# Ledger of designs, part 90: designed miniproteins, single chains, continued (5)

Each design is a single chain, and the fold is of that chain. pLDDT is the mean over its residues in the fold that is shown.

## One batch from the design tools (miniprotein)

Design m19334
Fold by ESMFold2-Fast:
Structure m19334 (fold): chain A 94 residues (1-94)
Amino acid sequence: TLEEEVESLIELLEEIKKKIEEHSKDEKLAKEAVEELEKAIEAVRRRDFESAREHLLKAMEIADKLELSPEEKRELTVKLTAAAILLVGAEFEA
């Protein structure tokens, strides 16, 4: 259901946010990525999937610039991609 997809998406975005906060050495870029993810989460809660997509794309762009290990960067990319797929699914069902 849309409610289950929204809840799963929010949980995934919160997990991504925590990983960036825990592992990033660039505090400024990490903060910018976290702020965009928080805006995406708030937009998802409002069912504003257009704004959520815009903020998620900005977070993905910033995340690509974060100084992480190759393994951490790969895991982050996989999770961000999964979030984008879930967002498209929720937007289609809405």
Scores: mean pLDDT 83

Design m19335
Fold by ESMFold2-Fast:
Structure m19335 (fold): chain A 88 residues (1-88)
Amino acid sequence: MKEAEEALKLAKEAQKLALEAMRLASEGGDREALSMAIAAALQAIGAEFLARYSIKTGNEEFGKQALKDAKEALKLAKEALRRAREAV
């Protein structure tokens, strides 16, 4: 449960950063940064759903997977944002 709650927090942070990266990549015309940002957003959404499912079912394995997915999404979102900022 704690892992699923942490995953929700990280997934929301990743979504926020990915949306900002999408905005900046669109402004800068960086298609690769835009693709990375979209991928990060989708992965973060998936992690959020998996975390919520873990909380509803009490399945700790889904919570652990959601945390792993959320951490990867956050890493990708940060990289996409860094790249998008350089393109503007």
Scores: mean pLDDT 85

Design m19336
Fold by ESMFold2-Fast:
Parts: C-alpha cells; structure tokens; sequence
Structure m19336 (fold): chain A 65 residues (1-65)
C-alpha cells in the first residue's frame, strides 16, 4: 500500500521538523536517521528537491549545534 503523495509529504515534514530539533540538541544519530526517513518520504512522493532541501537543513543544524 502506497500513501497518497500529499500524505507522504506531510509525514516527511513532521520527520524533518523532528530531525532539525534533534540536530539542534546535538543528537546527531537521531537527527540523521529522521532526516534520511524524511528525505525518502519526499522522494517517494516525487519531490526530490524537497528531499535534498531537508537533508541540507538538517546538515546545517548539526554543524551549527
């Protein structure tokens, strides 16, 4: 069962927000795992640009933490 693209994007956005939060808290392992999960959901929805943006945002948050 594949979810509708809009539902995949919504779930990706939720995971992206969690990833950024964990990145800012210094939890690199969890931030990275959530960022990858978010990017995979965006890619599955067909939004590869949003997937790359999510990874870049989390990477910056990790580097700044």
Amino acid sequence: LNEAPEELIKRGEELEEEAIRYAKEGNVQKATALAVASALLYSEAGDNEKALEALEKVEKAIEEA
Scores: mean pLDDT 82

Design m19337
Fold by ESMFold2-Fast:
Structure m19337 (fold): chain A 79 residues (1-79)
Amino acid sequence: MKKRLEADILEALARMYMSLARKLAEKKEYDEAIELLEKAIELLREALELDPENEQVRESLKEAEEELEKVKKEKEEEE
C-alpha cells in the first residue's frame, strides 16, 4: 500500500508538470516546457518502478514522452 500511494503521488506531480509544460509551450517557452516534461518522465519512471503494473502510470509516461517529442518538434519549427 505505501509504495502504491507513493506511486500515485509521483504520477499526480508528474501530471502537474505536464500541464505546466503545455502552458509554457503555448507561450513558446520551449526550453522550459522540455525541462518540465523531462522531470515528469523521471517521476513517472520512478512511479512505475514502485508499481510496475500501474496502467495509469504507464499511460501517463507514454503521454509525457509523446508530448516531449511534440514540443521538441515545435521548437525546431520556430527556429
Scores: mean pLDDT 83

Design m19338
Fold by ESMFold2-Fast:
Structure m19338 (fold): chain A 104 residues (1-104)
Amino acid sequence: SARAQAQAEIAALEEALRRGREYREKARELIKKAIEALKEGKVEEALEYLEKAIEYLEKARELVTGGVAEQVERQKELVEKAIEALKEGKVEEAIKYLEEALKE
C-alpha cells in the first residue's frame, strides 16, 4: 500500500538524519581531541584522531543533502588542510584550520 511505503520512507529518512547527526558529533569530538593532542605536542595522536574524523565526515556526507552536505564538505576540507599543515610541521596553522572546522 502507498501509505505503508510512505511510512517506511519517512522512517528511513529519520534514521538517516539521526545517524548523520551522530557521525557529525563524533567527528566534532575527534577534532576537539586532535586540538588538545596538538597543544600537548602529540602530533601522531592528533593525526589518528583526524583520520577517524574524516571517516565519520565521509559517512555523514552520504546521509545528508543540501546546506548540511555543504557544511560537512567544508568541515572535511578544513580537516584535510590541517593534516597537510601537520605534514609540513605547521602545528599552529593546523590548529587554526581545526578551530575553523568546529565553527561549521
Scores: mean pLDDT 88

Design m19339
Fold by ESMFold2-Fast:
Structure m19339 (fold): chain A 73 residues (1-73)
Amino acid sequence: MIEELEERIKKDPNDAEAYLELGKELKKEGRLEEAVEYYEKALALSEKGSPIYKEALEGLVEIGIEEIKRAVS
């Protein structure tokens, strides 16, 4: 899945959905720093208020919560 998403981005660097899906996969693998980068790209490439924009923002919030948990543990 990640490899297929990376290929999509290589063909179309403005594919906001591919960045969003990559962020989700990296988050599942615990690669939070990389996931943040891809979520931020998805936000930058999508329209404010679109489903992609909202999901990317939700992903960033979830990672932020995880980061806070690590800081207090």
Scores: mean pLDDT 79

Design m19340
Fold by ESMFold2-Fast:
Structure m19340 (fold): chain A 77 residues (1-77)
Amino acid sequence: MEEELVRLIADALVEEVGLDEELARGIAGSLVTYARERGWSGEELVEAVQRYARDIAGEEAAERLRERVRRGLEELE
């Protein structure tokens, strides 16, 4: 489950933000670990990933990434 979530977020960062796969996996792994340790909900994790994407790629990329991650989370549950 956690590994699938990291892969989902990493793939979204590659597709919507244009990060390389290694960097995207590192960022996704860090965010998922942080969310687990803080007891974040799926929506809180999605908000953190969206904020990161907005800071580096802008609002449109962040919104596309949010929808992709949300859709993927629905498929995992």
Scores: mean pLDDT 80

Design m19341
Fold by ESMFold2-Fast:
Structure m19341 (fold): chain A 82 residues (1-82)
Amino acid sequence: SPVIAEIDRLLEEALASTDPEEQVLLLNRIFDLFDRHADQLTPEERARVLARIKATLEELLAKSPPEYQPFLRAALAEVDAR
């Protein structure tokens, strides 16, 4: 799926970024892209994408500055709500 490939690319960019503001913008784009195209994905594809987003958020949270941790925890809750 082109959507899944683009989400994977954006997740890799977020992990490679050292700028927390860039990470926030990339994560917002990932969620927007997922939400806009959820109907084009199977339930199994949606579950796999959400699991990848969650794993990426957990890795970012482990290495993020304290001021950005509340945003990443809120993003994890957003994944769990989907």
Scores: mean pLDDT 84

Design m19342
Fold by ESMFold2-Fast:
Structure m19342 (fold): chain A 60 residues (1-60)
Amino acid sequence: MPEIDLSGGRYEEAIAQLRAVIAADPQDAVAYALLGRLLRELGRDAEAAEYFAKAAALAP
């Protein structure tokens, strides 16, 4: 259990907050891009790719 890694806990908190932002504003391409980046850092590459694709589709 990587309890000594504060970054892990911060990533999960940031993901939860970004998901809340997307729920309030589903057109926020920046929130999707940030979510993709954080998921990639956690090794969730498939999920990260999906969010990057959504960010690209929403890019103004």
Scores: mean pLDDT 74

Design m19343
Fold by ESMFold2-Fast:
Structure m19343 (fold): chain A 55 residues (1-55)
Amino acid sequence: SSHDKKDALELKLLAELVANRDNEAKVAEIMARIREEFSEEEVAGFERLVAQLRA
């Protein structure tokens, strides 16, 4: 379903952010993809995660 596909994409992008957390250029690339695929509220969640991973 569309829900299952979105959940799978979210998990994939979260894993890519964690794997690339020390690579600023890769994080920016992944975040650009997230901004195209997800709502503003969902994007804010990803941005908070990135901030926590870099703290």
Scores: mean pLDDT 81

Design m19346
Fold by ESMFold2-Fast:
Structure m19346 (fold): chain A 60 residues (1-60)
Amino acid sequence: MVTFTIETPNLHTAIGLALRAIGELPEAEVTVSGNTVTVVVPDDPEQIALVERMKAEFGA
């Protein structure tokens, strides 16, 4: 399992990221705490790459 902690600029962005992660990564564990989204994915290069892309897109 690989854990990503993504700090977003605001709660609205955090919710948007969490919803996208839930939709694109059904096996992932997604947690929202304020402006921060934690995504836990299997140690799978494709899923890791997708989360890294999301982090770049939504991260503060």
Scores: mean pLDDT 80

Design m19347
Fold by ESMFold2-Fast:
Structure m19347 (fold): chain A 60 residues (1-60)
Amino acid sequence: SKKQELLEAQLRTAKEMAKSEDEELRQLARRVAEDILADPEASPEQKEEAKKILEELEKQ
C-alpha cells in the first residue's frame, strides 16, 4: 500500500540518519523512529526496526 511504502521509506532514511555524525540528523532519526512506533498502521516488523534505530542512537 502507499502508506506501507511511505513507512518503509521513512525507516530507510531514519536508519541512515541514525548513523550520521551530524547531531541534527540523529535527532531527526529519533523523531522519525518515535513517530513510527506511535503509528497504528506500522507493522510489528516496522516497529521492531524503529526500536533498533532508537537503540543505535542510545549508543551514540
Scores: mean pLDDT 83

Design m19348
Fold by ESMFold2-Fast:
Structure m19348 (fold): chain A 60 residues (1-60)
Amino acid sequence: ALEEIERMIDATKDEEARSQLLLVLGIARSIARNTGKEEESFEEALEVAKEVLKKYGVEP
């Protein structure tokens, strides 16, 4: 999940979409750190990242 999100960020050329993906990743890292549920946090973040890309017309 984390590596997939990082690849999505690296592949994204739209500056607003990339900024939103970085925000999603930052929130997921904060939740994982505070809850200890790293895998669940990044899996939820991956689904949000896919929705962000769809909003900006980018194939996930």
Scores: mean pLDDT 77

Design m19349
Fold by ESMFold2-Fast:
Structure m19349 (fold): chain A 119 residues (1-119)
Amino acid sequence: MVKVVESGGGTFKEGSSVRLSAKVSGVDFSKVEKEWVRSTDKLPFAVVASISADGKSTSYAPSVEGRFTISVDFSKQTLYLDMKNLKVEDTATYYAMLNASPSQPLPVFGEGVKVTVVK
């Protein structure tokens, strides 16, 4: 069974840097494309960052380009989101999502981690 466990949420000051982590088990980490998605009161689903199965290709939403970095650690089976220069508008619940792959036909989400940014 595929499992995704996110961590690193909390309440942070504007301008802070934080790392979110998502530990993945039950699937070949190198065969699955991965995303960070966030849910806010105004947008229930927004992809903020994506990374290819091999970890070599990344893409970002315009609102986070240059501030957020998605990365993977294959030895630890962990997906990261490094968030720099946090803004109040980054307040959201963040989910790691595993996209459909040959080994897993439907996307899988973790339970999410809440990030609150205050002035």
Scores: mean pLDDT 83

Design m19350
Fold by ESMFold2-Fast:
Structure m19350 (fold): chain A 61 residues (1-61)
Amino acid sequence: SVEEKVLKEAREAAEKSSDKETLLKKIEEARKQGLSKGTAQAMKVYLESGKEAAAKARAAA
């Protein structure tokens, strides 16, 4: 689904070197393809939380 693809790409980008602006643009693109506003907002919050979690995991390693 569009949601699965966006989440996968967002997670991969956050793990490498996240360009938050590019990730937000991809979420808006998915919104144009039929993603609900609520789901898009939830994805944005998830991206911010995931980025912090990824940074902490790397520091622990």
Scores: mean pLDDT 61

Design m19351
Fold by ESMFold2-Fast:
Structure m19351 (fold): chain A 61 residues (1-61)
Amino acid sequence: SMEERIEEVVEELLELREESLKTPESDKAAINAIKARALALLQTLSEEEQREVARRVKEAL
């Protein structure tokens, strides 16, 4: 369902955020890969779904 997809994307974005926090700032390739993955996930969603994902990620922080 759309709800399950939104929950999946929220979970993966929170995992990517945790990975980013553990990644050295000098590892630009790893940081860029994390950013690219996050962007790719968001681009699979409609604009309305992206807003809902952003809201839930903010609430979880």
Scores: mean pLDDT 85

Design m19352
Fold by ESMFold2-Fast:
Structure m19352 (fold): chain A 67 residues (1-67)
Amino acid sequence: NEELLKKAEELYKKGLEYYKKGEYEKAFQSFREAIRLLEKVEPSERSEKLTGEALAYALEAQRLIKE
């Protein structure tokens, strides 16, 4: 559980770096992977906050890429 949360945090941070570089497809993939791991984590203040932030950034990254 704690290990999954830490890995999700690392993927979220990686997504932010891609987002800042304008690599929105890679950013979106990183945020989605973080969210997938967070679905397996027991609900906590830390996991819920991270899930909300990752979802917000994933939606914004998705809006900035072409399908």
Scores: mean pLDDT 82

Design m19353
Fold by ESMFold2-Fast:
Structure m19353 (fold): chain A 74 residues (1-74)
Amino acid sequence: MLEEALERLREVERRLEELREELSDEAKRRILEAVAETQRRVAEALAAGDEEAVARALEEGVERVERLLEEALA
């Protein structure tokens, strides 16, 4: 589960790179902020030693970034 969440995050990063020219600076900033927030939550879960919490934080973060990406492209 954790490995799948990390793979999804890598795919999101790859898509962001491909869509770089289609995204406004404002959309890029919002997406980068969401990624940073996700990484912070993941770090907190890792410090707690809860792999399930890490996976959930990654899933929630990926979902948030995907939503922001869809909003930016609409």
Scores: mean pLDDT 76

Design m19354
Fold by ESMFold2-Fast:
Structure m19354 (fold): chain A 109 residues (1-109)
Amino acid sequence: ARQAASAAAGQELARAINELRREHKGETFAIGVARLSADESLVFVAVHEDGKNYVEVYRLGDGVVTPVGREELEAETATEAIRKVAERRGVTLDEIFEEPNAVFAPKPL
């Protein structure tokens, strides 16, 4: 169902991404999406906290967002961090959304 079902899935995904952005108070640097099925996706959220980079992993299924993991890792960019975590989970990213004015927080040194 490429036409109607894809449009509905896209709307649910957009809503989930906006909810995750709101929960992180706009401090997301990039968001990655890996579709597992018509009804299930993994959402990867790159954040920077206390001088460290984290990727939080969420499962989206039936309009419900469930946290399934959080990984600390070193990467030069938020997009690279998301790609590394997706690769570790054996999934291929379908989409990556970078925040237009977001940069990794600089080290305070």
Scores: mean pLDDT 70

Design m19355
Fold by ESMFold2-Fast:
Structure m19355 (fold): chain A 61 residues (1-61)
Amino acid sequence: KKEELIKKAIEYSKKATEALRQGNYDEAAENFEKMAEYFEKAGLTHVAERVRKIAEELKAR
């Protein structure tokens, strides 16, 4: 269960990274937000907080 949630977080991480390579900061931010959501569901609250800050920073650009 927890392992599956982490897998989903990693998939969103890949999507966010690809969006960044293409210069799509809004799409990257959305995928980092999904990544953080799955890390939080997996009980990795500190990791989720760090990822959310990245998403907020991308939206501020």
Scores: mean pLDDT 83

Design m19356
Fold by ESMFold2-Fast:
Structure m19356 (fold): chain A 64 residues (1-64)
Amino acid sequence: SPEAERRLREVEERVHADPRPSPAEKIELLRLVKEWLRSQTTPENRAEVEETLRLLDEEIRRLE
C-alpha cells in the first residue's frame, strides 16, 4: 500500500543516516517490511510472501 511504502522509505532514510541501527530500530524496520510485504501479496507470490513473513517473525523474536 502507499502508506506502507512511505513508512518503509522513512525508516530506510533513518537507517542510511546511521548504518548501525539499534535492535529497537531493526525491529521497527522488520515490522514495516512485514506490512509492506503483506500489501504486495498476490495469488502468485502468496506462498513466498508467507514464508518470508515467517522468517521475519523469527528475526524479530531473535532481536527481542
Scores: mean pLDDT 74

Design m19357
Fold by ESMFold2-Fast:
Structure m19357 (fold): chain A 58 residues (1-58)
Amino acid sequence: GVVAQFQARLADPEQLLAESRDAAQGIGRVLGFDDALVEKLAQALYEIEKAELEKLKQ
């Protein structure tokens, strides 16, 4: 279920970071971001997603 998916993502921070990097690279390619900005975006997405998932944990 959805809760189990959230728990799995919280239990694997490396996977969550990899997903955030993939999303940031996709956005960066579309918007023409340099590598430094892509890394900053990846870290920001990771921190935001982690915080949101932690709010939903049981």
Scores: mean pLDDT 73

Design m19358
Fold by ESMFold2-Fast:
Structure m19358 (fold): chain A 69 residues (1-69)
Amino acid sequence: SQLQQLIDELSTRWGVARSAVDALLGTKDPEARAALEADLGSRARSREEVEALAATLEQIRALVAKEAA
């Protein structure tokens, strides 16, 4: 699925652990979600990486919201 491909990209491209992605996907608390996003953002080393990582996280979030609805 597209969601699985995006999750795999986070792990492969930025070294994001599957457990961190699962926590982000399962988190409904905005504060906890923001903390996880900040941690993931700290792994980006350039502006282009920050934008790519943010876009991937936003796509995952949007897909999770659709699946939950």
Scores: mean pLDDT 69

Design m19359
Fold by ESMFold2-Fast:
Structure m19359 (fold): chain A 75 residues (1-75)
Amino acid sequence: MAEEVKEIVRKAPDYSPEEQEKAAAEVAEKARELGMPEVTVEMIKRLILNMPKLSPEEQKNVQKAIEKAIEKALE
């Protein structure tokens, strides 16, 4: 469950804009299934959609932030 979301986020930088939209929607759905608040789900979705516009270092920071948010929600 959480690991599936993390894998989608890690692959997101390599996606086309259409694949980014699909990945963002899938992650949002999985995050809702994990019981995350809607505001957090929307934040994660936006981060994924913007990830291809970032440098490789910034992409890693965003991926780490999303992973931490998911981990915290599962505590």
Scores: mean pLDDT 73

Design m19360
Fold by ESMFold2-Fast:
Structure m19360 (fold): chain A 105 residues (1-105)
Amino acid sequence: MEEQREKLRLLLARVSAAVGDAYRRILEDPNATPEEIEKAREALRLFQEAVDRARKLWAEGKPVEEIANVLIEAVDKVIELMSGIDPEAAARLRELRDELEKLKK
């Protein structure tokens, strides 16, 4: 339990960094369309809401599997929104999603 919780905390930090970097790359791209920027903002919003839920579950002592599921669902939605815009960011998020899945057994 304790080892899995530490791994989850480190993965959350890595996922948060990856999502933030993807969002900044879209905002800094002068060729980004308004639709792409809106999708990136929606992806960031969905992820931030999931992080808030994950933190609440963590504070309540919920199982790592339950917390990981909340983050996986959010990462899957971010990947869906970003795959057509930034395939490299989407690929990085898929790697992190697989690491979250490993925490569930």
Scores: mean pLDDT 83

Design m19361
Fold by ESMFold2-Fast:
Structure m19361 (fold): chain A 61 residues (1-61)
Amino acid sequence: KKEEEIREAMDYAHKYALELIKQGKVEAAREAVDRAMELLKQGKSVEEIKAYLDELKKKVE
């Protein structure tokens, strides 16, 4: 269960980071990946990680 969730969360974060990098927002992309990893380390759910990434999107847009 956790292993599958980790893969899904990291895939989501990676795709999102690539979109940010294409927009020239390299620091935001790094923060997105770094925070996703920290949230996974803390045992947060995939849904919570997605919510955090959506929050970052609002800040940079």
Scores: mean pLDDT 75

Design m19362
Fold by ESMFold2-Fast:
Structure m19362 (fold): chain A 55 residues (1-55)
Amino acid sequence: SPLLEAFRALLEQMRAAGASVEQIRIVAEWLLSQAPEEEREALRALAEEFLAELE
């Protein structure tokens, strides 16, 4: 999914750029709230796994 790929790339880019865990969490939550329902579950799973790895 292009949206999943873009979402993952954005979170990885933020981490690589030195964004805090709090900043990444805020951006991820905002994007999830804006995501199409059909892709929201996949995006949520990706965000949860990514954030868990940072904590």
Scores: mean pLDDT 80

Design m19363
Fold by ESMFold2-Fast:
Structure m19363 (fold): chain A 66 residues (1-66)
Amino acid sequence: SKVKELLEEAKRKLEEVGRLIRESGEYYLKYRDDPEKVEEFSREMGKRADEKMKEAKELLEEAKKL
């Protein structure tokens, strides 16, 4: 069903967000002595996570309308 496809796509995007969060934490621990490098990485990962979250929310809203 289209609802199932939308939910599966939303799930994949949320899983991607979880991965970005884990990678950000690992990067912070690895480069804790380089705050500028951590800041740049955190900013980029934050943007990607925000975009994925917005896409997931839109898919969930579309599924809810069906």
Scores: mean pLDDT 84

Design m19364
Fold by ESMFold2-Fast:
Structure m19364 (fold): chain A 65 residues (1-65)
Amino acid sequence: LVDEALRALQAGDLETAIELAKEMLKSGNKEDALNVARMVLRTAEREGRQDLVEEAKKIIEEAKK
């Protein structure tokens, strides 16, 4: 999952990276989900992808609690 999320990020596929981060949260891997979501947040903010900014923030909040 982490390797797939990093490949998605390198390819600019932020939607796939978000889905993989959600799957990491479901499996209890909060640290990796947090790291992936932070990377998505930075790129989504730069590209004006407000939908993905909101999704990434939700994942970050759940991972940190």
Scores: mean pLDDT 82

Design m19365
Fold by ESMFold2-Fast:
Structure m19365 (fold): chain A 80 residues (1-80)
Amino acid sequence: AREKIEKAEELVLEAERALKEGRYEEAIELANEAHKLAMEALKEAEGEDLLRAIGVAIAAIGIRIEAALKLGKMELAKVK
């Protein structure tokens, strides 16, 4: 469980970096992987690990929403 949380936290940091660099598709992929690992960890996590897993899941969702909105705006601008 803890190893999945640690990997998910690393993926959130990578997704944040991708988002800041305008790599929205990569940010979504990284956030999707982080969210999947966090949800798997939530099934076994207790106490502090539970809070960490919830934190990762929330962060991943936030990154996905922001990246998707940015990407969607770019696609709408292309289509007109």
Scores: mean pLDDT 77

Design m19366
Fold by ESMFold2-Fast:
Structure m19366 (fold): chain A 84 residues (1-84)
Amino acid sequence: MEKEKEREKEKEKAAEALALGHLTVQKLAAGELTEADLAAIEAWAEANREFAERYQRKVEAGEISEEEAKEILEKAREKYKEAL
């Protein structure tokens, strides 16, 4: 049961990373990217470095299914839509 919570948190973190990346690209294209935005991205990356390494290993091992990837993308779209 605890493993299920870990998997859901992992999907949420992956969705956060994708949403943040997408929002950053949109702000950059619009010329609205600020130093505060960059600082927030760096803080998120530092706080979630262990997660990023673990998730990358799962991707390399082929443990991320196409279904799971679609779920993460959908969660990311919802998160960045809230920020717009």
Scores: mean pLDDT 70

Design m19367
Fold by ESMFold2-Fast:
Structure m19367 (fold): chain A 64 residues (1-64)
Amino acid sequence: VDLEKLAKYLAKHFGISEEQARKAIRLVMESKLSDKELAEILSRELGISFEKALQMVKVARTLL
């Protein structure tokens, strides 16, 4: 998977920076946590809503 292309896609669709998207991708790849647990962490770390973080985790896991 082209991680840089995925980062640009997530940044555009979720209204976050490419750097924030790269951080999200790393956490998704390294973590075996549930979608909900990872979304809670990302919501707090990126300053986005839980619903948006949950959608982003699901999209990232589908494309990885």
Scores: mean pLDDT 83

Design m19368
Fold by ESMFold2-Fast:
Structure m19368 (fold): chain A 75 residues (1-75)
Amino acid sequence: KLKELQEKYKKAAETLAEQLAKDHGLDEKEIEELAKEFEELKEKQLKGEIPADEGKGTVLGMAYTYVELKKKAEE
């Protein structure tokens, strides 16, 4: 069961990376950098240091989703 879910998450992450590369010209390293930016924004929002912002829009959200899917694939 877990192995099948991990493969699903891995494929979903790869699909998002391909979408980001095709639609936004982003390499995997750039996607990981954007995901880190999104995580930093989330942490600062939780601490009340900054208000919620759109950031770079859906691109940051997709990059963050990619990293989260990779984490789930590794669990």
Scores: mean pLDDT 70

Design m19369
Fold by ESMFold2-Fast:
Structure m19369 (fold): chain A 59 residues (1-59)
Amino acid sequence: KEGTPDLEDFNDPNQIAVYFPENDKYYVVDKDKFLKAKIDLSKFKSAEELEKELKKKYK
């Protein structure tokens, strides 16, 4: 489940935690999958949009 308040474990391991201020939540994604998809986080304003993009890339 996403929503880890302490992000230091996600700085270098296999996961990235992304904060969405609209929902005051963190969304955790696989770092390797994220980097392979070359996803630009600045283009996403919500976790829903990020999920749609990830599913398109890894369908």
Scores: mean pLDDT 60

Design m19370
Fold by ESMFold2-Fast:
Structure m19370 (fold): chain A 76 residues (1-76)
Amino acid sequence: MQEEIAKLQAEWRADVEKAQRLKDTVSKRVAADELLRSTEKVARGLMELYGEKAKPIVDQLLEQAKAAVDKLLAEE
């Protein structure tokens, strides 16, 4: 669980930095979609492995991903 969370957070950081370098709004939206998709895959995996004990962590991760997406898309 901690390894999956750390990997996801590292991927978020890399994806956000990559998206911030993009000038094209369409490319930013694609990056945002990929970030959400990656988060949903990890969330599903955590729920399958740890059940209800993972739910609070999954809910927090999904909200953090949505906040990151909103920040990327905030100007358009």
Scores: mean pLDDT 73

Design m19371
Fold by ESMFold2-Fast:
Structure m19371 (fold): chain A 67 residues (1-67)
Amino acid sequence: DAALARALALLRAGRYEEAAEAAREAIAADPTNWRAWGLLALALQKAGRAEEAREYAARATELALAA
């Protein structure tokens, strides 16, 4: 979706906090979209927030396996 695409573009631009916000918008639109959880985790990891990133990465894995 548009929010997921925006999150990826912001992540590539090094705008990690904005990328995390866009990923949260994608999650709000579809909480089962494991890619949105994965992008949130990656954005947080790159922002230096490794513990938060680990939690959301685990959620992305759970959703991907449940599909």
Scores: mean pLDDT 83

